# Ledger of designs, part 99: designed miniproteins, single chains, continued (3)

Each design is a single chain, and the fold is of that chain. pLDDT is the mean over its residues in the fold that is shown.

## One batch from the design tools (miniprotein)

Design m11648
Fold by ESMFold2-Fast:
Structure m11648 (fold): chain A 62 residues (1-62)
Amino acid sequence: SEEERKKLLEAIAEILIAIGNIIEIKLKLEKGEISEEEAEKEIKKEEKKIEEAREKIKSVPK
């Protein structure tokens, strides 16, 4: 259905956005723009979003 397709696409987008955010955080850490402590905290937050989005994908019937 359109609703199932939308849910799947939204979950995939959430994963891709979170991966992009992790890359940005790592780049900022490499440049010295963010502390190691803050980078670890932000990465953990994005990893949690990926986990939640993966669970959403599993809930979509095929």
Scores: mean pLDDT 83

Design m11649
Fold by ESMFold2-Fast:
Structure m11649 (fold): chain A 88 residues (1-88)
Amino acid sequence: SEEELARRLAETLLELIEMVAKAYKNKEPLSEETKELFNEVRELASQLSEDVQRRIEAVFRAAADRIHAGAPIEEVLEATRRELEAVL
């Protein structure tokens, strides 16, 4: 169902962003598990319309910008959750 797809995408993307933020904070390379989550997000997102895919991409870029600016992980995740609720 579209609701199940949206829920899984939101959960997987939030987990991906948390793992990326932790790696960045600890100055560590991305793990294989994190790369697998990235591939899962791409697969789930590919099932959505192009307009929704573009909005998901914008949400991901905004999260990356917050991480690079040194925002607390909890604030990045909360902002991302709200933005995903608006898109999905």
Scores: mean pLDDT 84

Design m11650
Fold by ESMFold2-Fast:
Structure m11650 (fold): chain A 114 residues (1-114)
Amino acid sequence: MLEEGNEYLEAGDYEKAIEAYEAAIARLEGVERGEALLNLGQAYLALGDYEKAIEYYEEALKIFEEADPLSENVAEALTNLALAYYRMGDNEKADEYLEKARKILEERRRRKRA
């Protein structure tokens, strides 16, 4: 289900990627639904719809944080939020999200060594 959307996203067919991810989201739960939402946000970002990209990234972030607040998926969602805000010209929010992503990745490295 995610594979078809991923193929369209990689090919640059953003409208078909959106249709595929929207269809997948209706049938997915947990981390897999979060991944579909993250990819849906990436397709909207590529089309220049930064507001929709942010909405989907925020929904994906919520799902990932509920599953594991220190996951790589959380860092990915935060990084994508930063990119979207940067493209909107909100450098302050972009920097805040990048800092949050860095802290997650640092904490993950610390815990692997403890």
Scores: mean pLDDT 84

Design m11651
Fold by ESMFold2-Fast:
Structure m11651 (fold): chain A 70 residues (1-70)
Amino acid sequence: SMEAEEERLEREVREAAEKSLEEFRELLFERMLEAAEASGTPQELVDERLEELKKIPDEKLEELREEALK
């Protein structure tokens, strides 16, 4: 069900956030790639999205990490 899938994703995000900022960033990369593949997103857009994720400064990533831990 969608609820079970959402709970699993939230748990994985929270677990990575609890481990480290680096683990959290890596999880975001993996989830973006999986979502793009599932939706059939063109490779060019996938590459642009990965570039954007790499450019997220540590300060903004920490904010996202804190949000994931709520």
Scores: mean pLDDT 75

Design m11652
Fold by ESMFold2-Fast:
Structure m11652 (fold): chain A 89 residues (1-89)
Amino acid sequence: TEAERAALLATAEALRARAAEAPEPVATALREAADILEEAARAGKPWATAVTGAALVLVGRAVEEEDPEVAEALREAALEAIREAEAAL
């Protein structure tokens, strides 16, 4: 729906704002998640599919991350992205 598309775009904007304040590599991961949400909105993908895809990028980065503090920040970013997306609906 238009509301779901607007929610995806609002979530992407929120992730980009968070990325501006985040340290690397978390900032880059947040921008990649935002890109996924924007592309999904343009392609008309279901909201749940788009949000799951964005969260999986952040979790995937966390699994591959050697620094445990950075890995934890990426996991927290994934949970916050899901909560932000739910709030934007």
Scores: mean pLDDT 86

Design m11653
Fold by ESMFold2-Fast:
Structure m11653 (fold): chain A 56 residues (1-56)
Amino acid sequence: ADALIRELARRLGVSPAQVRGAVEAVRTHGELGRRLAMRDLGLSEEELDRLLAALG
């Protein structure tokens, strides 16, 4: 998990904390959290769903 988070963060040009925060936002706020995460990470909905599936 941590290694994947670091690789994704480097790929997206964000911090690992931002990736973790985005995952937490989705878990806390559902659809609203998804929209916030997509904006923060610069991902499409499909890309975010793949990221979330990879993290568990």
Scores: mean pLDDT 78

Design m11654
Fold by ESMFold2-Fast:
Structure m11654 (fold): chain A 74 residues (1-74)
Amino acid sequence: SAAFDAALAALNLTPLEDMVLRLLMAAPRPLTRKEIADLLGVSESTVSRNINRLREKLGPDAILETPEGYRANL
């Protein structure tokens, strides 16, 4: 929604941070670091850095790490 997009804009997310967050929100299941990396065409270390930056901006519980992978908790 436009309201959600405006809220994300206020958080100064980079395009890659926004893509990672939207991917996790849209996913019907947790996604592994490798799956996110493969889907976005980046390295697994880049995914880890962006997940950490998203947690800094949204809160530590905004993205959960489970044995099955990452999921959004918004």
Scores: mean pLDDT 83

Design m11655
Fold by ESMFold2-Fast:
Structure m11655 (fold): chain A 99 residues (1-99)
Amino acid sequence: MTAEEAAERAREYLEKAKEAAKKGDEEKAAEYARRALFYAAHAAGGYARAGDLERAAALAEEFARRMEELAKIAKGIAAEVAEEGARALRAMAEDLRAA
């Protein structure tokens, strides 16, 4: 899977997470948020390994913002997963810019 394909999958799962959250399905929202985080990290890591640290950092920040948006509409476990995901992706972006 390419970095671009991973980024597309991350966006797909974030959309699914938002829809599940709007329906009050916290378990599905959390599951989709975890999948989105996995693919977002894979995408950013892929760009970093290719030597494009600025693109990797920008992508990690994009997905951190999207997780923060999800956390505002999600509840319970889904909100926790989204908040933790946002923090992890922001830390990743900071590390990539420090490299």
Scores: mean pLDDT 88

Design m11656
Fold by ESMFold2-Fast:
Structure m11656 (fold): chain A 67 residues (1-67)
Amino acid sequence: ITTGELYREAKRELERLKAEHPDWSDEEIVRRAAQEVARRFGLPDEALPGVEQIARKVLEDLEKERA
């Protein structure tokens, strides 16, 4: 699996979660998206921090697009 694949899946999951839960904090959205992405790709728990970093980057990119 590549960083690009993780980024695409994290973006899809973040967009879904934001649409379904507009009241959730950015931190909660990032955490939930990272957990789902890691689970779908069968990644170990030690990979979660890396996936969260990617999800946070995606969220930052989406926020810049809206601002």
Scores: mean pLDDT 79

Design m11657
Fold by ESMFold2-Fast:
Structure m11657 (fold): chain A 67 residues (1-67)
Amino acid sequence: GAMAAAVAARLAELREWASKRFHELGYPGLPALDPALVAAMTPESLDAFRRAVEANIDAVKADEAAK
């Protein structure tokens, strides 16, 4: 219902943002998510995914700075 649609919309926005960030850093974007994982997304798991993406971007930046 409405919650699933809102979570899916926020996930799409997060993935677009992250893909642009990775592309700007010269890396490939995020891999395609399993549709079952998307359907099972909750606001809590979406927030955890967002934090994981942010940590990955920070790790990429740190790796580039270390070279």
Scores: mean pLDDT 72

Design m11658
Fold by ESMFold2-Fast:
Structure m11658 (fold): chain A 90 residues (1-90)
Amino acid sequence: MSPAEQLVIEAGELVALARMYLWLGKHSEDKEEALEFYEKAIELAEEAIRLAKEALKVATDPKVKEEAENILKEAEEVKKEAEENKEKVE
């Protein structure tokens, strides 16, 4: 596995975890709990963005670069949705 492939896998795992916290925030009945879940989703999405950008810098394989670009877009979408949902609760 190349360093870029490992970064893509790690970023993908963080996106999946961020999506889980985003879902928990949307389905929380407690305002404070919802805010904590959205904050976790944002933090995880930001880490995924960092790893995906790093993967793009070091990727030499076009397929790995495409995977990194896709995961970067997904991470940015999750972050935006979590931020928008957090603002509605605050």
Scores: mean pLDDT 88

Design m11659
Fold by ESMFold2-Fast:
Structure m11659 (fold): chain A 82 residues (1-82)
Amino acid sequence: VEVKPGSVTVTNSDPSADANDPETLLLVFVLGKDGSISMATPAGGETVTLSIENPEAVLLGQRGQSAKIEAKDNSSYTVEFK
């Protein structure tokens, strides 16, 4: 994962990720400074770039996991990876 002003780049480095196996999907969530959330699901070996003006946090997950994202305005989001 590479985070810089204006973009977040994520590579799923698992070359054995089977397109027929949803358990190998990588879920990417990026929280922006303005509280926006951007999402991507890179496949095995794939690189995805998200254009985010000011990335605040990056969350990585797989199927069956959950994670919490907190926005600057004191709101919070719970993300379920399924």
Scores: mean pLDDT 59

Design m11660
Fold by ESMFold2-Fast:
Structure m11660 (fold): chain A 60 residues (1-60)
Amino acid sequence: MEEARKYAELAHKAAEEGDSEKAREYAQKAIEAGGPETAIREGRKAGGGDASAVYEASKE
């Protein structure tokens, strides 16, 4: 859970900075740590409702 939240926040930050590859890498790590549903949930909290980077990674 803690690791999933950390990586979801990093994924959102990378996406805001325009680094889509880094955002996707962190999103994958969030999914590995807590599963896709948990990663999307934490990504939404980090992004104020915008979990697009985490959601795109979970589609794979």
Scores: mean pLDDT 69

Design m11661
Fold by ESMFold2-Fast:
Order: C-alpha cells, then structure tokens, then sequence
Structure m11661 (fold): chain A 74 residues (1-74)
C-alpha cells in the first residue's frame, strides 16, 4: 500500500537525516544551516515520490524532530 511505501521511505529519510546532521555538525556547520539543508533535501526527495500533502507534512515534521534530537545529543 502507499502507506507501507511511505513508512519505509520515512524510516530511510530518518536514518539519512541523522547521518547528514552528524556529518554537517562535524564539518562546523551551524544548527540553522543543518536544519535548512536536511529539510531541503528530504523535501526534494518526497516531491519526487508522489506522496500526499498530509504525508509530506508528517515526513518533514518527523525529520525536523529527528534533526533537533540529534543536535541536542551532540
């Protein structure tokens, strides 16, 4: 189902967001720059997948929380 595809994509994007956040932080990027870049890349990938607006909102909200939580532990 589209929900199963969405959940698989969400889990993949969460993992990528954690890894990219850690990498950019080690490279000396600001928290604001990290948040903007990670959300921008996830939004581009989500737009290519044809998910609903509700799914895209859920995805971006989850990714921002993931970035914030990752940065809080660094």
Amino acid sequence: SSDDEFNAFLNEMVGEAVDKTKKMYKEGKSKDDIIKEVLKEVKKKADEKGFTDEQKKQLLDSIKKTVDATLAKL
Scores: mean pLDDT 85

Design m11662
Fold by ESMFold2-Fast:
Structure m11662 (fold): chain A 64 residues (1-64)
Amino acid sequence: MSEEVRERVIELARSDDPAYRRLVKLYFETEDPELKERIKQAILEGASPEEIRRLVDEIERYLA
């Protein structure tokens, strides 16, 4: 479970898309378990770059 998420996170971090890199950063930086779970779900579901961008925008708004 946790190891599978870790592998997918590494793949996304290697992506050329800035949205994927931002999502990975937020996952490691946040201490909020609810936000971590939401990010994990997006990664496991294989969310599109546009869906990930919207998720990043939502999370950044909560942290602002």
Scores: mean pLDDT 72

Design m11663
Fold by ESMFold2-Fast:
Structure m11663 (fold): chain A 90 residues (1-90)
Amino acid sequence: DDFARLRAALADPERLAELAKEVHQWIKEASKRVDELIEKNKVDKETRQKAIRLLVAGMLLATAYALQGRLDEAKRVIEETVKEIEELVK
């Protein structure tokens, strides 16, 4: 239960750190995929900056969902953001 996990994390700093590690891992993998997409497609500077802004916005939204205990939606937002960037850099 994601909501029970969030409530436990807010009461316990160690649990909060564990939750942060899960979300951080997804964000780290998404960032790596985006860097690989930018490199592979040799996009111009403007497109690269737009892709990075989209990634940051997606990461912030995913973090907001995670803080609400909505981990499945947090992961979905990250995955959808990567797909949007993939379409942008093609």
Scores: mean pLDDT 77

Design m11664
Fold by ESMFold2-Fast:
Structure m11664 (fold): chain A 73 residues (1-73)
Amino acid sequence: SKEEEAQRHLEAGKAALAAGDYDTAVEHFRRAIELDPDNAEAHRALGIALLKSGKPKEAIPHFLRAVELERAA
């Protein structure tokens, strides 16, 4: 399912983030969001990866989306 594929990308992104491979983490988290756009954890994780990549401007909307999704759940 799309949700299962999104979860695989979320886990792969987390592994890349832990390894310090921020660009790979960003790619996986973007794919997770593409497959499951309402996943608050994926939006927060993308925000963190973008911040670690030195892209704070790009990180902000993802943190805001994560907060909105968590408030709705």
Scores: mean pLDDT 88

Design m11665
Fold by ESMFold2-Fast:
Structure m11665 (fold): chain A 75 residues (1-75)
Amino acid sequence: SSEIEELKKEVERLLEEAREAIRRGDIQRALELLQRASELLRELLEKYPDNEEVQQFAKEKTGELLEMTREILEQ
């Protein structure tokens, strides 16, 4: 589905922007971007609950998101 590909690409873009915000020390911006990525991952899982590719993608990206959030909070 083109919608799945578009949502996956948007999540990846938000996570990349969050990493850049962390590198710049813009913690507020990073947290806003991570929150948006989290919302899109939830939307993707709700729309495609039985899609294994979506489940695997969401698992991997949720892991990355949680690691970045932990890194921010431990500073």
Scores: mean pLDDT 87

Design m11666
Fold by ESMFold2-Fast:
Structure m11666 (fold): chain A 112 residues (1-112)
Amino acid sequence: SMFEEAVEEAAEYFKKKGEIDHELLMRLRAAEQLYEITKDEKMAAYLIREFLYEEEGRSEEELEREMERLGISREEAEKARKLVELILEMEKEGLNGDERKKRLEELLKELE
């Protein structure tokens, strides 16, 4: 699974650093939640790698190669990042997982 491979890369990053970055962990969880709603495994795998690459200080060129490898456009990546930020904002506002899922499904319906 592309998603499982990306999650394993993130797990290896945390093990290598010897500490868990809370902000990164929350972004990874939001990407997983987006996958559960959209069923878009490629987008979820891409988002995990984008967040991981940013934390590792990898180049924009490496990120663009990952987009090409997974068949994701810049527009799709921007949309997915925006949805992740919305999930994080809803969590900060105290919305539970079911409430976040319902709100995200409504937003996705309006965008399609």
Scores: mean pLDDT 78

Design m11667
Fold by ESMFold2-Fast:
Structure m11667 (fold): chain A 85 residues (1-85)
Amino acid sequence: SMAEAGATVLRAMRRLAAGETLDAAEKERLVEALRLVFGASEEEQAALLAAKTAEEQLALMREIFRRWFNEVLDRAFERREERLK
C-alpha cells in the first residue's frame, strides 16, 4: 500500500540520517517504495542502488523528493487554471 511504502521511505531516511548502512534487500525495498510513492525513474532507481554512502543516498532521495514536489505543484496549478477558464 502507499502508506506502507511511505513508512518504508521514512524508516530508511531515519537509518541513513543516523549513518546506518542498508543491506541489498533493504535498498531494493526502498527503491520500490520510492517508485510507488514518488514515481522514481529508472535512472533515479539505478543511481540510488549504486550509491555507496548514507550521505550520497540521502542526497539522491532529496533530489527525488524535490522533483516529485515540483511535479505535484505544476499539476495543481494546471488544474486550477483549467477550472478558471
Scores: mean pLDDT 81

Design m11668
Fold by ESMFold2-Fast:
Structure m11668 (fold): chain A 60 residues (1-60)
Amino acid sequence: MEVYEGVVVEISKDDPKIAYVRAKDGTEYKVYNVANAQVGDKVKFIIDPDKPYGYIFEIL
């Protein structure tokens, strides 16, 4: 499990609890939006390589 920072680039239209976040290295991650972040917000999110998605835990 690792902690990353990134920017929310998209919120899922089908489920607002799913967001797409772009990390500093340009990699895009699909994460659970438990913090209710919006497109353009800087966020901290967790990725677990053994799980399909991480989650946003803090809006910066």
Scores: mean pLDDT 77

Design m11669
Fold by ESMFold2-Fast:
Structure m11669 (fold): chain A 67 residues (1-67)
Amino acid sequence: GVEVTEADITRALGEIYLGIAKIDEKRGNLDGAIESYRKAAELFEQAGDTEGANYARQKAEELESKK
């Protein structure tokens, strides 16, 4: 079996926050979406997922510009 690493768990948490952010964005909860995208970006960065981190960060910045 494959050992589950701390990085794997951290990345999974990032994916969860990314999902929460997308739901908040669709519901018009801009503040909640921005916070969740920022948390996802930090978690992806900690897990070494540069692409995920950049995507989440970009989304947070786009929503911040709409406020």
Scores: mean pLDDT 83

Design m11670
Fold by ESMFold2-Fast:
Structure m11670 (fold): chain A 90 residues (1-90)
Amino acid sequence: LTPEQRERVLAEGERIAREAAAKISDPELAQKVYEALVGFIRALVDDDLEGLVRYAQKLAELAKQSPEARRAIEEALTRIGEVLYEADRA
């Protein structure tokens, strides 16, 4: 990714993370999901494999805490994949 593509992916990813958190009724769980999604996206654009593994594990644990969190995380990860695909082909 170019620096401009990285900034775009990070900005769109942060918006996706905020929207995912907004779908979760538990404010503490919502905040943790937001932070884990943002961390995951940053690790993706930085090619930080250790960070990717760490945040993926955290997201998996958070998804176990409620069906609402699981759905929000699944939807967010799908949208992040779409953003990455669009950035790469532009």
Scores: mean pLDDT 83

Design m11671
Fold by ESMFold2-Fast:
Order: sequence, then C-alpha cells, then structure tokens
Structure m11671 (fold): chain A 56 residues (1-56)
Amino acid sequence: FEEELTETEKRILEEARKLFGDVANPKALAEALGLSLSTVSRHAKKLADLGLVSIK
C-alpha cells in the first residue's frame, strides 16, 4: 500500500509512527511537519482509509 502514497503522505505516515505510534492527531502532525491542518487532515484520512494509521 505504501507504493500508492505520495511523498507528503509517506512523510506524514513516518512522522505519525515516530511521534504517536499508530494513533495520529492531525493538529500535532501539522505543527511537527510545518504543513496546514487541512493538508494533513486530507492525507491522514487517506492513510486511515488504507488502515495505516488511526486518527483521533
């Protein structure tokens, strides 16, 4: 499934796993990665749909 991810989605997944394990907060990820909340939320939803992370 990682082969279908964009570079931004891969970076979000790596940071989520590094900082939060398998549960990610989009606001915290946006702050950590320097991205907008809307950008992180959209990509995090796709990652959650793929079963790669859990979003709270």
Scores: mean pLDDT 70

Design m11672
Fold by ESMFold2-Fast:
Structure m11672 (fold): chain A 62 residues (1-62)
Amino acid sequence: APSPEVLEAEVELALEHMRLAIARIEQKRKGLTPEMQKQIDEEEARVSELEGRLNALRAAEA
């Protein structure tokens, strides 16, 4: 069974994907601003970091 750390990382990743989806919806509705682009870039970077962390945690439990 996955550890609590793996489950927490999976939830964090799912929440970040939802935040990105919301930001992209706002971009389509309001148009893209520099501030919005920066937010999207930061959220995409966070997704990449969380994916790396989740993969490392899963490898440690294998």
Scores: mean pLDDT 81

Design m11673
Fold by ESMFold2-Fast:
Parts: C-alpha cells; structure tokens; sequence
Structure m11673 (fold): chain A 92 residues (1-92)
C-alpha cells in the first residue's frame, strides 16, 4: 500500500489513482471479490482518464453486474452532464 501511495503522489495518473482506491477499499472490505474489485478499478480508471462514451458505458454496466451501485452513485453526484447521461443510458 505505501508503495502505490508514493507512486500515486509522484505520478497521479488515472490508473495509479484507481489502483490506490481499490487497494484501500480491499483493506477495509476484505470480503470483496476480485471480480468486484476489477469492476470498480475499470470504472474509476475510465472515469478519471476521460474515456470514450462506449468505454465508460461498458465499465458502468460491468460495475452494475458486480453489484457495485454505491460507487456509480458517488461518481454520478460528482460528474458533469455528459458523464451523467452515459451512466443513465448504461442503467437502462
């Protein structure tokens, strides 16, 4: 954990920020499956990197399949109008 915290502070890329979030989440919630953690990682990475509408929509759908609605709701609250529409379309 300390290694990725140092790396993220030095290089705050979307991938490093998403990795740090997932590692902290796993430490707090060790019952989360690898599939659930991967879904959260992909969603955060897509959101932070300014991914295409299709990539973000697929990441949201995967998170929904893994039951990760809380992270989607958190991202929706902080998102701009374009991203909110993508989340709404993915949840149909």
Amino acid sequence: LKEIEKETAKNPTPENRAKLYVLKLKEKNPELTDEQLEAIFELLKAFLSGASDEELKEAVKKAVKEGQLEIIEELYETAGERVKKIIEEALK
Scores: mean pLDDT 77

Design m11674
Fold by ESMFold2-Fast:
Structure m11674 (fold): chain A 89 residues (1-89)
Amino acid sequence: MEAGIKYLELLAEAAERAGQPELAKAVRETAEYAKKYAEAEKAGDEEKAKEYLKKAEEYAKKAEELFSKLSEEQKEEIKKHLEELRKEA
């Protein structure tokens, strides 16, 4: 979970650097709700955990739709920024 959240944070930064602020926001919101889900699970709050998981899934779908509408060139630009960020981390 935490490794996946870090990946989403890097992906959001890559999208922002590539000039895709709407995608960056959707990915960041996915990461934020994933964190809240993990915290709710640790607290034993099953109802909040389910709510946050559903929100994370909703934002993840929004991010996938935004990404699918990008041109091949825009997708490659995000990928290049992501690779650079992964080398810095």
Scores: mean pLDDT 82

Design m11675
Fold by ESMFold2-Fast:
Structure m11675 (fold): chain A 120 residues (1-120)
Amino acid sequence: MAEAEGSSPALTEAARRLLAALGRPGARLVIGFETENEEAREALERAVAEAVARAPDDVDALIDGVAEGIARAWAIERGLSEAEYEELRRALREALRGALLALEAGQPEVGFTFLATPEA
C-alpha cells in the first residue's frame, strides 16, 4: 500500500516552484493531502499540475491552483455545496499566502498536511 508516501507529486512540484519563485530554494515547504477517494486524489493532482504547467513562476497562480485542487478534492469526498467549495478555496488561498509570507520573512521551513477524512 502506497500510504507511506503521504505527499502528492503535483503538490511537491508546486511547493518547489513556489520556493524558487520566492528566491528561497534552500527553504522547505511541505504541502500534503491525504484522501482514500481516488477521484478526489486525481482531481487534486490534475488541478495542481495544470497550475504548475500554465504558470510555473507565478506565486499567486500557483497558490490559486493548490487551493483549488485541495478544495475540489474535499468537495468530491464530502459532497460540498458550491458556496462551501468557494469559501474553502478562499480560506486555503489565504492560509497558503500566509505561509509564503513567513518563508519570505526568513522562516526555514513551513508545512501543511490536509486530511480529507473526518477522523484526526
Scores: mean pLDDT 75

Design m11676
Fold by ESMFold2-Fast:
Structure m11676 (fold): chain A 84 residues (1-84)
Amino acid sequence: SKAERERIAKEIADKLEEVAKDFMIELMEKAVEENRESNPLKAKLLEELIKRLREEKDPQEQAALEKEAMAVIKASEEEILAKL
């Protein structure tokens, strides 16, 4: 039973990695839509990062692209805060 549970857990982990990448792309696409009017340059930068992330197969490079996307998204919040 323990070996069976471990096998199922590994299958779940593999599926979760696929879902995590898809979820990150969805999140970035939402950020693009939210920024199209107020920050069109930021939206364009995010679109380029999404394209690169979709084409990238190396986990290390994927993580780097996700980090860059998060930095761009956070900068949008800082710009909004600077106006308050």
Scores: mean pLDDT 74

Design m11677
Fold by ESMFold2-Fast:
Structure m11677 (fold): chain A 56 residues (1-56)
Amino acid sequence: KPTEEQIDLAKGLANYLKQKGVDPETAEKIQKEILEKAKSLGDAVRLAREYARKVL
């Protein structure tokens, strides 16, 4: 269901969050939630920003 762009964005964010000291389990959960809930690339970007703001 997710596009390759959405998958790449979610993986990239999870790796970035891990580098910033976010718990790996939390980063992986955020990745999964973005891929599950995002209906478009724009929606995935919005969710990524929202989750990043909560954990950073």
Scores: mean pLDDT 81

Design m11678
Fold by ESMFold2-Fast:
Structure m11678 (fold): chain A 77 residues (1-77)
Amino acid sequence: SLIDNLVDGLKNNDKDKILEVFNQISFELSKLKSKEEVEKKINEIRDAINSVELSDESRQLAIDLLNNLRRLLGRFY
């Protein structure tokens, strides 16, 4: 899944792969018209990230990416 690919990129600190997969996730979210479905997807991504051991750098990047997804939803300024 795209979530599994994102987690693998984060575990390997592969920034190019992380950005590629993040763009694919953003594209998939663009197919969802419901805020509830988009929030569910973001929660699935968050939970997958929290299920694995990451370096501090990869963890911070993951937080930044999740915040960017939430900004796209208009939940943050």
Scores: mean pLDDT 79

Design m11679
Fold by ESMFold2-Fast:
Structure m11679 (fold): chain A 72 residues (1-72)
Amino acid sequence: SKAEELYKKALELFKEADQAMREGNYDKAIELLKKAIELVKEAKKVDPSRQKEYDAFIKALETALKEVEKKK
């Protein structure tokens, strides 16, 4: 489904953000996390039946974003 494709893309961006954080590239990590959040929000609009799953992932991504922003 389109929602599943968006969710998988967001997971990939989250993995890339983790790699950027390990490399000390916080600006890249922030950009990737913001893009991942937007993709999950779009997935939630496409498939509201999985809202709890998507909301949990958005919360995790927002938490990661705040932690990276504190390290700058």
Scores: mean pLDDT 87

Design m11680
Fold by ESMFold2-Fast:
Structure m11680 (fold): chain A 85 residues (1-85)
Amino acid sequence: SRREEAQRLLDEGIKAFKEGKYDEAVKLFERAVEIDPDLAEAYANLATVYAKLGDREKAQEWARKAVELDPNAKIKDEVVTAKIP
C-alpha cells in the first residue's frame, strides 16, 4: 500500500540520518510525505535533519507541519528557535 511504501521510506531515511547522510535523509523523508502527507513522523524527522544542516527556517517550517498533524509530535530541541503559536 502507499502507507507501507511511505513507512519504508521513513525507515530508510532514519537509517541515512543515523549514518550522517543528511542530504539523502531529506530526499527519503520528502518522498515519504509526498506519498503519505499525513505522516507526522516524517515531517518531524525533516525538521531534525534541516536543524542538523543549519537551516533553521526549514526546520521550523517542517516542525510546524508535524505538530499541525499531531500536536503530541516530539520535536528535537535543536529545531526549536521560536515557539509555534
Scores: mean pLDDT 77

Design m11681
Fold by ESMFold2-Fast:
Structure m11681 (fold): chain A 64 residues (1-64)
Amino acid sequence: TTERFLEAVRLAGEGQKAYKAGDYETALEKYEEALRIAEELGFTRFAEELRRAIDEVREKKEKA
């Protein structure tokens, strides 16, 4: 649904903001919530983008 999609987009945006601030734990939480919604809606490409973002955050967290 449009509302659920917009929620996922907002969560992804919040995750990106947290990532830029160095708050990797919050970034992971927000991206994982967005990914769950994207998977529920069957938005496979968006889900793939979110998985890549999660991988990037995890890599940064290991180096931080």
Scores: mean pLDDT 84

Design m11682
Fold by ESMFold2-Fast:
Structure m11682 (fold): chain A 51 residues (1-51)
Amino acid sequence: SISELEKKVRELAEKAYETDDPELVEEMSRAIDELRKARRKATPEDIEKEM
């Protein structure tokens, strides 16, 4: 779900800043891309529910 992707992005951002791990930064970028794609394909109800 969009909410799970938003949570994943936030968790990865916090981890990346704590560890300075470039792999976590890349994973965060991928999660952001997935969130963008999911938002484009979501119904208005799904988008409003997640916001």
Scores: mean pLDDT 72

Design m11683
Fold by ESMFold2-Fast:
Structure m11683 (fold): chain A 75 residues (1-75)
Amino acid sequence: DAAADAAVMAYVAEHAPEAVAAARRAEELLARAREAEAAGRLEEARRLIEEALRALGEFQRLVAPHVEELEAIAA
């Protein structure tokens, strides 16, 4: 549900704004990795995926203290 997704993101933006930046970074890096893979630039795609996984890990770490509240909002 787009409304529930918006509510979750609003909570994250208020309580962990750095997590929003990490999530956006991961999305951007994954999009670039897909383009690199399609172009046959497999080494570049691999590096971009590794960076995206680091950004995703940062996002997960930053939202971990808020998971209970985020689950309540998403329910």
Scores: mean pLDDT 79

